# Designed miniproteins, single chains, continued (3): the designs that were tried, part 105

Each design is a single chain, and the fold is of that chain. pLDDT is the mean over its residues in the fold that is shown.

## One batch from the design tools (miniprotein)

Design m11872
Fold by ESMFold2-Fast:
Structure m11872 (fold): chain A 59 residues (1-59)
Amino acid sequence: KEIEELIKKALEADPRTAALYMGELIRKGADIETLRKVAEKLSPEARAIIDRLIEQAEK
């Protein structure tokens, strides 16, 4: 599934590129729990960006 591939790419990428892949995961409707788990494995900077994107995407 596309989501699994994006997760793998995000974890293997540099922080800036990882943030782009996380943005794609949000656009494709990945589970919030999945997004949070991936963000925990990223750098603190990437986590801050992803937390902000999740807040904007979630109601």
Scores: mean pLDDT 71

Design m11873
Fold by ESMFold2-Fast:
Structure m11873 (fold): chain A 56 residues (1-56)
Amino acid sequence: GASAAAGRALATATSGGGRNGLYLAQEGLRVAQEEGDEESARLAQSALDVAQGNLK
């Protein structure tokens, strides 16, 4: 589900997995938006921001 995808994306992004974190964050955000899970969408967006920051 969206919550699991968003959590995995954040964990990957914060562990320095920039490219993988970016991909998982994008997927998590898409799934959260499709499911209408606003909380998971916010978590996925945070993961996306972290991943983008790591890539600079």
Scores: mean pLDDT 74

Design m11874
Fold by ESMFold2-Fast:
Structure m11874 (fold): chain A 68 residues (1-68)
Amino acid sequence: SMEEVERELDRMEMQILYDVMVNHASREEAEARIEELRRFGEEKGVPEEVIEKRVKLLRDAIDRLYAE
């Protein structure tokens, strides 16, 4: 269901943020995982505008964590 897809996207976003904040994941590692999240959303039929909004907010959060 779309609700299950949205929960998985939320879980993926939290895991990426956790890995950056706690495990000091590199920008390259974070970007690779964002690309995986984008592909997952596309494959599950999530609207492109929703995927792009999620990716933008996630990148903005990561940029703040890297002090940019």
Scores: mean pLDDT 85

Design m11875
Fold by ESMFold2-Fast:
Structure m11875 (fold): chain A 114 residues (1-114)
Amino acid sequence: EKEIKELEKLIELDPNNAKAYLELGLAYYRAGDYEKAIEAFEKAIKLDPSNGRAWINLGKAYYEMGDYEKAAEAYEKALAINPSSRRALINLGEAYDKLGDKAKAEALYKEAEK
């Protein structure tokens, strides 16, 4: 609660603070408010679209909401930024498992083992 309020104040002072939006999204995610986490991560990505960690966290929030297609899209964006991201490979595999594409999931898990 205190962390979220302080981050909201920082954003009021500087609406272009991508890091504050990323941290706000993480705070909402930890609180289980996945809808607000998604909004904050989308703001962070709009300001800094090269932040692969923001894309991974956006995907995680969509995954927790059961939107596996949007989760997969976010993880694919993270992999476009860092193709060797073991976290993004594993998370994308889990999203494809939920979507029923076991062959893609297994291929991604094998890449994560390298």
Scores: mean pLDDT 88

Design m11876
Fold by ESMFold2-Fast:
Structure m11876 (fold): chain A 94 residues (1-94)
Amino acid sequence: MEYSIAEVDAEGELLADGTKATGVKAVIAQSRDTGRTAIVVSYDDSPEARKAAEAIARELAAAFGATQPPVLLKGMSVEEARELALERLREADA
């Protein structure tokens, strides 16, 4: 699975061609096999937040083991996204 950065809208969806930029970034997990993309973690545009978001995105993709992440983390802080990822991992182990 490949990870990339893209801008998203206020609903946490990928911006359509010609849509005005929102300034909200997201880490996207993409399947090499199907070319499908899924928004994993949204974050504010900073190098530190990006690195943390990429780490959380990898953890979520590994935990879900699926073609698509089960949740969009739009509008959440990196810390809130991390807490949600940990809760999902705990539910998977239960």
Scores: mean pLDDT 52

Design m11877
Fold by ESMFold2-Fast:
Structure m11877 (fold): chain A 87 residues (1-87)
Amino acid sequence: MSLAEQARSLILKGASAAAEGNLEEAVKLYEQAIELALAAGDNRLAGAALIELARVYAAMGDEAKAAAALAEAAALGSADAVATALG
């Protein structure tokens, strides 16, 4: 399995964990997805995972970490269409 395929799998698992209320698990899964996406050179996928991580941090009440994750996603040039397709 490619690094990008592993990252996409982790994003889906993170989304499932977040939907179940397991926000700490979702954070770990999205952080792993970001690392693998960056290692693959897939800045769009990394940006999408950062946007999902920001949503989880906002749900946890951590507005500072949510803002930081969104800023990093913006720096990577993540497109809304890609983020929507992966979320």
Scores: mean pLDDT 80

Design m11878
Fold by ESMFold2-Fast:
Structure m11878 (fold): chain A 63 residues (1-63)
Amino acid sequence: SAGAEAVERGGVRAMTEYGEVVPSEVGREASRLAEAGDYEGAVQVFRDAGLEKAAELVEEELA
């Protein structure tokens, strides 16, 4: 889905641009929420994990 693709893109950008590695469990849960249309929940999963750059980039990709 577009939401899951946006989450994956944001996570890849966090790693390539900032060196912030997203654990696979965090990425999967965020993608699941985005696929369900819960974009705020998807971003919050990254924030709760302390992955601030991934959260910012995923929020940007979902906009």
Scores: mean pLDDT 85

Design m11879
Fold by ESMFold2-Fast:
Structure m11879 (fold): chain A 78 residues (1-78)
Amino acid sequence: MSRTELIQQGIRLIQQGGDYLDQGDYVRAQQLYNQAAQLFQQAGDNDTARNILDNTITIARNKGIDVLPSTQQNYNQL
């Protein structure tokens, strides 16, 4: 997969994650944001990956929702 294809797939996953977030499905939203962050990291865009995870963690904490271990692990690797 090219860098452009990785970024395009990551953007699609962010959109899907946002849809689940709007529905209140925070577990699925976190899973999709984690996958998006991994794709941006593979594309060499660690800043975007970090921003995705920062926003995910902030939203979870503000809503009193558990941060998934996978979210925290991905963030710690950036």
Scores: mean pLDDT 85

Design m11880
Fold by ESMFold2-Fast:
Structure m11880 (fold): chain A 75 residues (1-75)
Amino acid sequence: DAAANAEVEAAARRARALAETVLENHPEDKEKLQELIEELRKLIEYLREHYGDNPVAQRAIEELERVLEELEERL
């Protein structure tokens, strides 16, 4: 479904942009990093629950999990 794929890609793009903005402007703000980690975890869970069998969602989840790991290493 093209609409579902577009929604997944848009959500992942917004999440990556948010992560980039936080890292650029507040890289040492552990409270903001923890909030971002929580938001990314919620998005990953949502995508797994609703789009788990979708290859586009699987790739988005893998990308977001790598970002999550990088953020967690900063804590």
Scores: mean pLDDT 80

Design m11881
Fold by ESMFold2-Fast:
Structure m11881 (fold): chain A 78 residues (1-78)
Amino acid sequence: SMERVQRMVEAAAEAAKKYLDLGDYENAANIAYHAAVLAEKAGLKETAEMLRKAAKYAKEKDSEKAKEYLDKGVELAK
């Protein structure tokens, strides 16, 4: 269901934020990227775009922007 996909995206965003707080940018980026793939398959195109940007900023070690785009992705999935 769409509600299940929304909950999975939210859980993935929270996990990615924890990895960012630990300085584990690679795992944060991977989680955000996989969440984007799931969102896109579910038809949540704008959420997927925000989560791909979060993954990009996580790879660039920009924790602040990565978290901003994780939050935007979650909000757009509602």
Scores: mean pLDDT 89

Design m11882
Fold by ESMFold2-Fast:
Order: C-alpha cells, then structure tokens, then sequence
Structure m11882 (fold): chain A 95 residues (1-95)
C-alpha cells in the first residue's frame, strides 16, 4: 500500500479511516493527485511547480464533481485540502 510522504495527506487519511466505497474513492483520487504533483515537481522551478499544482487541483475537483456529484461546498473543501498538501510537498522538496 502506498505510504503518504505528505504530512497533511497522512492526517487526512487518518481522519478518513471509514470503509465506505465512495469515501475511499474520493480519498484515492486526492492521493493520486498529490503523488502526481510530487513526481511532476521534482526538477521544476517554484513558478512551474505552482502552475502544475493549480492545474492538477482544477482537474481533480472537476473529475470528482463529475464522477461523484460533489456539491460546490464539498469541492471547495477538497480544493483547500489539495492546496495545503501541495504547499507541504513544496516545503519538503525544498529541504
């Protein structure tokens, strides 16, 4: 099983230990987006990393809205969580 390298994502997974299929699917989509951001950002400038994060966040929230029918309020919560995860990832990559 993948080990989250991002502290914010690890916290989200700990809080969402529910076994519901819908909850799990949303969390897996968010986890995949964070992992893609880490891989795409390894050798990029800070400006490029920010652009990649913005694009991946927008793509992820649109996919979740279309696939799972999330409300605008739920989408904003997902967007906030992904943004925090991206910022934490950037902080780790700079170390």
Amino acid sequence: RPLPRNPVLALILALFSDDSPERRAVIEEMLAAVQRFEELSKDKTLEEQRAIADRLIDETVENLRKKYGLSDEEIEEVRRALREAAETTLWVLQK
Scores: mean pLDDT 69

Design m11883
Fold by ESMFold2-Fast:
Structure m11883 (fold): chain A 69 residues (1-69)
Amino acid sequence: RKEQIEAAEHRVELVKETLPDTEKVKELWKKIEEALEKAKNAKTDEEFLEALRELNKKIDEAEDYAANS
């Protein structure tokens, strides 16, 4: 769990450095922070895996935005 969260946090930090400072990007970061918090607060392995999947999906959305905007 901890290692997977740390890997996701590192990925978020790298992407944050490359994205433009726009309102759309701020909304994407807010969603990523929400998903990260959900993963950190998951009480079961099933909840954790689902939250981690959602977190990675939101990070992918931010990367796609950078590529298309």
Scores: mean pLDDT 74

Design m11884
Fold by ESMFold2-Fast:
Structure m11884 (fold): chain A 55 residues (1-55)
Amino acid sequence: SEMEKLREEAIRKMKNASEEEALKILSEFYNRAAELFGPDEASRALLEVLEELSK
């Protein structure tokens, strides 16, 4: 799905990102997900990305 692709792309970018780049990557991911699926789905997906990065 489009959400799965966005989530995987964000995770890949975040693993190679500096601290300064991280906020931009997460903001771009959230804004795109919210545009396509709405803010509730975007918030849930953002938490999933952050959880994946924390392992």
Scores: mean pLDDT 83

Design m11885
Fold by ESMFold2-Fast:
Order: sequence, then structure tokens, then C-alpha cells
Structure m11885 (fold): chain A 71 residues (1-71)
Amino acid sequence: MSVREGALAALDTLTAQLLAEISDPAAQARIEALRAEAVERLAAARTDAEVRAVLAETSARMHAIADEAAA
């Protein structure tokens, strides 16, 4: 499995988990928009390091949205 394939699988797992835990429709929409952006960024990534950076950055942003929605 490629680093990109692994990153996409991890992104899908994280997105599904957070959407199941978040009840706020606005927060869910932000998570979905961020996932769509991350998929495009992963497709454009030139190196494994760029793929890992996109996943790490997207994961951090998704958790920040979830934390705000949980407050």
C-alpha cells in the first residue's frame, strides 16, 4: 500500500469517526469541506513527505473543529 493510499484510508477513518461524534450540522459541514480539500491536496502532492504533511495538518484542523463543537 502506498503512503498516499494509507493517508486516504486514515483520512476517511478519521472523518467517519468525527462525523459520528459531532451533532452540530455546521461543524459536520466544515469537516466534510476539509476532507474534500485534503483529498485534492493529496492528489497534488509530489512526495511522501508532502502526503504526510497534508494528513497531519488536516487531522489537526479536524480535531480543532471537533473540540470547538464539543464545547
Scores: mean pLDDT 85

Design m11886
Fold by ESMFold2-Fast:
Structure m11886 (fold): chain A 68 residues (1-68)
Amino acid sequence: SLSKVEKAVKEAIEKLDKYLEEHPDMPRDVALAKMGKIVVEIADKYGLSDEEFAEVVRKVAAHLREKL
């Protein structure tokens, strides 16, 4: 089974990937802003601590860098 952080990362990446797929020509700054919105919503949903939130942000940001 996935940890709380792993589940949060998976859901955030799935939401981000769907958004990027729907908007393939999106500017970098808009993509980063959307990532920020998604990770904040996920943090609230999963009740993440500051440490868990930082880990989710690192992993989702790494994923976005590979897509840009």
Scores: mean pLDDT 84

Design m11887
Fold by ESMFold2-Fast:
Structure m11887 (fold): chain A 97 residues (1-97)
Amino acid sequence: MPANYSKRVLELEIELAMLAMEVSVLKLELDTLVASGKLTPEKAEELLARAEEVARRARELLEEMKKDPETPESLIEEAEEVLREAQELIERVKALL
């Protein structure tokens, strides 16, 4: 087995899992702040900055995945999903500003 390829794909998978978790946490935080009436412009700007950072990292990860022929198509599709969810979150926050 080429050890380098297996480790690289695993590292990409771990990074994707972390980004997916960050999107889920941000969604929960936004929903909680909206439901509790505690969403301030400052908190909205904070959430927007964090969501944009996740989207940026997801784009970079997706480009890296596409360059590696060992990356499963399913993992690329999951990265595209995380990017889409981050973009949807960005639009939700902007609509509340």
Scores: mean pLDDT 83

Design m11888
Fold by ESMFold2-Fast:
Structure m11888 (fold): chain A 59 residues (1-59)
Amino acid sequence: MDEEKERLLKEAREAASRLRAQGHPEVADQYLSAVEEAIERGDLEKARAIVEAMRQAAD
């Protein structure tokens, strides 16, 4: 995938790891799947919004 998609996936996986560490593996899986779907559809704005939501939830 291109650099932007790779960067978004890396950030999503990092946020998912934090959510799992906080005891929310099901929430992490749900967000990660949504980010992967948005990237596959080429909807990078949606992917970025979901990654931002994951980071906020993990904070």
Scores: mean pLDDT 80

Design m11889
Fold by ESMFold2-Fast:
Structure m11889 (fold): chain A 97 residues (1-97)
Amino acid sequence: TLGEELARKEGRSKREIAALLYTAGEILYIAAKLEGNEEIANEGTRLYIRAGKLYEEAGDKKEAAETYRKGAEKGKEINGYYSEEAKEAEKAAKEVE
């Protein structure tokens, strides 16, 4: 069905954007780690949250959960504690399954 083909293309586009946001989050994590900068770490976690949300919208619950969990863990590693962003990511990971 044409609708199924369009849905698959939309899902692929969301996964591609999610992968780019995930990569940007990893780059910001590296920058935050080198600088010891909590603000950059929090921005990185926000990118992981955005990526996870797009994976959820694409129906990719496993990638969404792993992406949220990774954002939370990396944020905690830089800050030494769970920021509001890291707590949001951890909660989202649990809710996705």
Scores: mean pLDDT 81

Design m11891
Fold by ESMFold2-Fast:
Structure m11891 (fold): chain A 79 residues (1-79)
Amino acid sequence: DADRLAALIGSAGAELADAGSPEQAPLVRLAAAGAALLVRGEEGRAALEATLASLSPEDAALARRAAEEALARARERAA
């Protein structure tokens, strides 16, 4: 269920943001929201890609790692 997986990604992203640096929390939440959106479909993909392209290489790398971790945790919980 894509909607359930998207909700679990959001929850995992919130947990990762709270456990990490407060300065990085908005970026971690954004990355998790992006992963949830892509799991539900490709709607908004261009807008999300434009947002990610505006990040520094370091922030883009952090966002990718946060998205991957949130998705991995969500998939484990969904199993």
Scores: mean pLDDT 73

Design m11892
Fold by ESMFold2-Fast:
Structure m11892 (fold): chain A 63 residues (1-63)
Amino acid sequence: SAEEALAQGKAAGSAGEEAYRAGDYATAADHFRKAADYFRQAGNDDLAEFYERAARSAASAAA
C-alpha cells in the first residue's frame, strides 16, 4: 500500500542518513536508492527525486 511504502521510505532514508554520517557512503547510497523507490511507490515524486540525488552524491563519495 502507499502507507506501507511511505513508512518503508522513511525507514530507508533514516538508515541512509546514519550510514552517511558514519562515512559508509556505499551503504548510504543503497539505502537512499531504496528510499527513492519506496517514495515513488507512495506517489511522492519530490521525495523520490531528493533521495535519487542523495544516492548519486553518496555513490560519488564512495568511488
Scores: mean pLDDT 90

Design m11893
Fold by ESMFold2-Fast:
Structure m11893 (fold): chain A 58 residues (1-58)
Amino acid sequence: EEERRRLREQARDLLESSEVSEELGKKLDEAGLTEEGKKAYDASRRYRERGLRLLEEV
């Protein structure tokens, strides 16, 4: 029970981090920081994949 709650919280945090990283990537691209933007988009994708995987295992 408590472990399921913790996993859901972790998944939500990861999905939120994914959204934040995606927005950061857009802002970096707008500023012309293409390399940093790519890293932010990669981080967003990884956070999303991890969050979704945790939700499937809950």
Scores: mean pLDDT 81

Design m11894
Fold by ESMFold2-Fast:
Structure m11894 (fold): chain A 61 residues (1-61)
Amino acid sequence: MTDTEIGKLFQEAVDAKEAGDKDKYKELVKELAKALGISEETAEAGVKTVLSHRKLKEAEA
């Protein structure tokens, strides 16, 4: 899996979390964890970091 595909999965997971789609969010977190060879907890922390950065940039706009 390429870095671009991983980045897309992070964005999709953030979008699912914001939409309140818990089932889709869990599936995307599992896919990220498997793709990166990390735990689901680490993948979830990564998604939260991306979401925080997105919200920070939106607040600056």
Scores: mean pLDDT 76

Design m11895
Fold by ESMFold2-Fast:
Structure m11895 (fold): chain A 61 residues (1-61)
Amino acid sequence: SKKELILRLIALELRKIGLELDLERLKKLPETPEVKEKIKELEKEIKELDEEIEKLKKELE
């Protein structure tokens, strides 16, 4: 239903905000190999989430 799509969109947008905050926190830490790997993982997750959000927005029109 349209309501379920809207709720899904809200949930994805909130998750994106959370991941962006986690990314900013990691960027303030010393640049260890472990931190660099976690940053790359979060950037990938944010990118995939952005793609899902844009797809869902197109479905809502």
Scores: mean pLDDT 86

Design m11896
Fold by ESMFold2-Fast:
Structure m11896 (fold): chain A 65 residues (1-65)
Amino acid sequence: MEDKLAKAQQLEKEGNEALKNGDFEKAEKLYTEAIILYQELGEDDKAQNVAKKAKEGFKKKGVVV
């Protein structure tokens, strides 16, 4: 259980770094994987927080989400 949570957190961090670097496709894939893992763990609040951060990040960069 903790291994999946740690992986989801790592994917979220990598998604944030990809977004900073302008790698939007990579950021989207990483955020999506993190969201799926959080949902599988029943961490719906964390999954929603990642989805909101991704959406806001993409909007600020002028990317259609």
Scores: mean pLDDT 77

Design m11899
Fold by ESMFold2-Fast:
Structure m11899 (fold): chain A 76 residues (1-76)
Amino acid sequence: MNKRVKEVVKKMLSVSEEEKELGVANTSEEEKERMKEAIKYWKENVKDEEVQKILNSLSDEELLKMLAGYRYTQLK
């Protein structure tokens, strides 16, 4: 489980500004709420030092944009 979350978080760091904007534009309000819950879950339950450093160094708004952008790249 932690390995999969770490791979996702690392890929979120490589998401472009354009992919972040497209991700947010193509994400419904219900999906944004689910993404917020996922980020909260990772902050509370993933005990990997590198993952926690990344998640705690960025704002919740930036993390949401990065996750939306990452998801957008996976849906193509």
Scores: mean pLDDT 81

Design m11900
Fold by ESMFold2-Fast:
Structure m11900 (fold): chain A 68 residues (1-68)
Amino acid sequence: LTATLHVLNEETVTLTFSQPATLILPDGTEIAVDGTITLSKEDLIKATVVVDGKKYKVTTIVEKIVNL
């Protein structure tokens, strides 16, 4: 599992995952993501992602950072 990070502005980013995954936000909210999700930078730093029973910190799977 990999992710591309698109920086939209100082507070907001878009993540594109290489495959469908479940994003877990710091408040425990689970979001099924198939492709792309927009979230705050604060949530990104603390978020985790689960695919096929494997858990990753979102920051560890980001392969590319792109300014939009």
Scores: mean pLDDT 79

Design m11901
Fold by ESMFold2-Fast:
Structure m11901 (fold): chain A 75 residues (1-75)
Amino acid sequence: TAAANAKAAGGADAAAAKAAQEAHDSGDRVTMAFIGGGAAYKAGHDLATAAAAGQASGSTNPEVARRMAEQAARL
């Protein structure tokens, strides 16, 4: 869920948690993809699997999900 994705992002960084809440409120699928991908990568999945998780969470574009997962991994 968007709330679960927001909580997972919050574990990585306070700024990410704020962005997650704003994305939830606005329905921003790109930010939701960032959160989902980052959570999967943090859980020990590789970048490709994290990108797929990000796409499933909110984004319909797997390339955007992959880039978001990469950024989340750096936080």
Scores: mean pLDDT 53

Design m11902
Fold by ESMFold2-Fast:
Structure m11902 (fold): chain A 91 residues (1-91)
Amino acid sequence: MVEEARRLLEEAAGAVSEAANKETDIDKQIELTLHLIALVVGAKYVTKENLEEDVRIAERTADLLEKHGFTEAAQVARDAAERIRKLLEEA
């Protein structure tokens, strides 16, 4: 569970990082970068107690990416959140 959850959070973080690098609006870049930091911290400190919050962060990140037109990156973050939620249900 911990290793798989970490990998999924790292996949979401990678998608946000690519979106932030393509974004030209500084305010949107800052917003994406804050979500990137949250996902990276989540991936580094995976615990069962923190994992519910990590799912919420990934879901909010997907919504933000979709709002800013990064539909493919949003899908990566959304898929990560769904898969982590399933890992929580199986534990």
Scores: mean pLDDT 83

Design m11903
Fold by ESMFold2-Fast:
Structure m11903 (fold): chain A 50 residues (1-50)
Amino acid sequence: KEEEERAARDARLDELLANTTTDFGKQVIEDERDYREGRFEERQAEAEKL
């Protein structure tokens, strides 16, 4: 469910990284992936407590 959607988004980000040649573009993509990864972990922990 959410794990499946997250895996699909990560795959999309990997594809964007392969097509990005600028250092700035790569940094933005990595930053977005890192932010979403942290958000996912936070929701995962909160869901376990609910």
Scores: mean pLDDT 68

Design m11904
Fold by ESMFold2-Fast:
Structure m11904 (fold): chain A 64 residues (1-64)
Amino acid sequence: STEAEIAKLKEERAKLMKEAEEISLKYNEAVREGNKEEAERLREKGFKVAEEIKKIDEKIDALK
């Protein structure tokens, strides 16, 4: 059903939101430690996770 599909997408979104929070915390740590290479890697990973969340939001909106 549409409700089941939306529920599955919301669960996937919640997992990505947790991943984004973990990336944010690690990014702050890398910046604090002066690890520019790790900070840049985490920033790129964060942008990718944000893009995936956006795609899920668009899929949910299309189902409503």
Scores: mean pLDDT 88

Design m11905
Fold by ESMFold2-Fast:
Structure m11905 (fold): chain A 63 residues (1-63)
Amino acid sequence: GAEEAAEKARELALEYGLSEEEAEKVARMIREGRGDQAGALLQLKGGTEAAERLGEILKEHGL
């Protein structure tokens, strides 16, 4: 569900060099159903590969 996806998205953001604050923001966006905004932030800060990996996480969790 959204909580599992949010936790994985936070870990992904940290892996791609986002700060702890930005990673928490990504997780919050996922919990709020704002996967589009989370993807945009990851692409801006972590690059296209990070955004694509987020897409896979969301798909695995039905989001």
Scores: mean pLDDT 86

Design m11906
Fold by ESMFold2-Fast:
Structure m11906 (fold): chain A 75 residues (1-75)
Amino acid sequence: MEEARRLIKEGEEAFKQGNLEEAIELFRKAYELGDPELQADALSGLGRVYEKQGNMEKAIELYQEAAALRREAAA
């Protein structure tokens, strides 16, 4: 749990600094750790990166997947 939260925070920092490739790797690693609470946050982070790159199609897919995971966690 703590490692996935740390990776998300590092990914957000990389995103703010404009290091989009590093942000993608950090959010992907957080997702791969398999914590359902944090997987949605990781997918949202990836969506923001792709949105900033101008890939709106990929960003929308990632936001929809994050929303689906949040609905499952709330049920």
Scores: mean pLDDT 81

Design m11907
Fold by ESMFold2-Fast:
Structure m11907 (fold): chain A 80 residues (1-80)
Amino acid sequence: MEELREKAREALQKGLDAISKGDYETAAKYFREAAELFRQAGDEVGARIAEKMADIAESNPSEIDRGVLAVAAATLIASL
C-alpha cells in the first residue's frame, strides 16, 4: 500500500515538473501513471482525478488549466 502511494506521489511530482517545463505530453503520461497507481491502491476518486488531469494536460492547457493541474496534483499529494 505505502509503496503504491509513494510511487503515485512521485508520478504526480514528475507530472507537475513537466507542466512547469511546458512538456504537456510528458505530464499527461505521468498523470496517467498516477491514475493507475491510485487504482491499484483502491483509490477510485484519486484515479479519476488523475485521469482528468492527464486529459487536461494533453488538450493544449490554458493558463487556468495549468493552475487547476497544479492545485489538483497538490491536493492528491496531500491526501497520500
Scores: mean pLDDT 79

Design m11908
Fold by ESMFold2-Fast:
Structure m11908 (fold): chain A 65 residues (1-65)
Amino acid sequence: KEEEIKKIKEEIEKLKKEREKTLEELKKAVEEGASFEEIAKLIGEILANIGDIIELEQKLKKLEE
């Protein structure tokens, strides 16, 4: 279980770094006046990433119980 907890924490950290990159891309797109479609795509990517993190955090919480 401890090894699984460590693996999940590492995966969450990777997803958080990927989210920071996508947030920076979103900020740049908004500042540069990108199309609504481009902005919506980036928002969709962020939402998917948040969903993945939540799922992993729920699994982590269950393992730590």
Scores: mean pLDDT 82

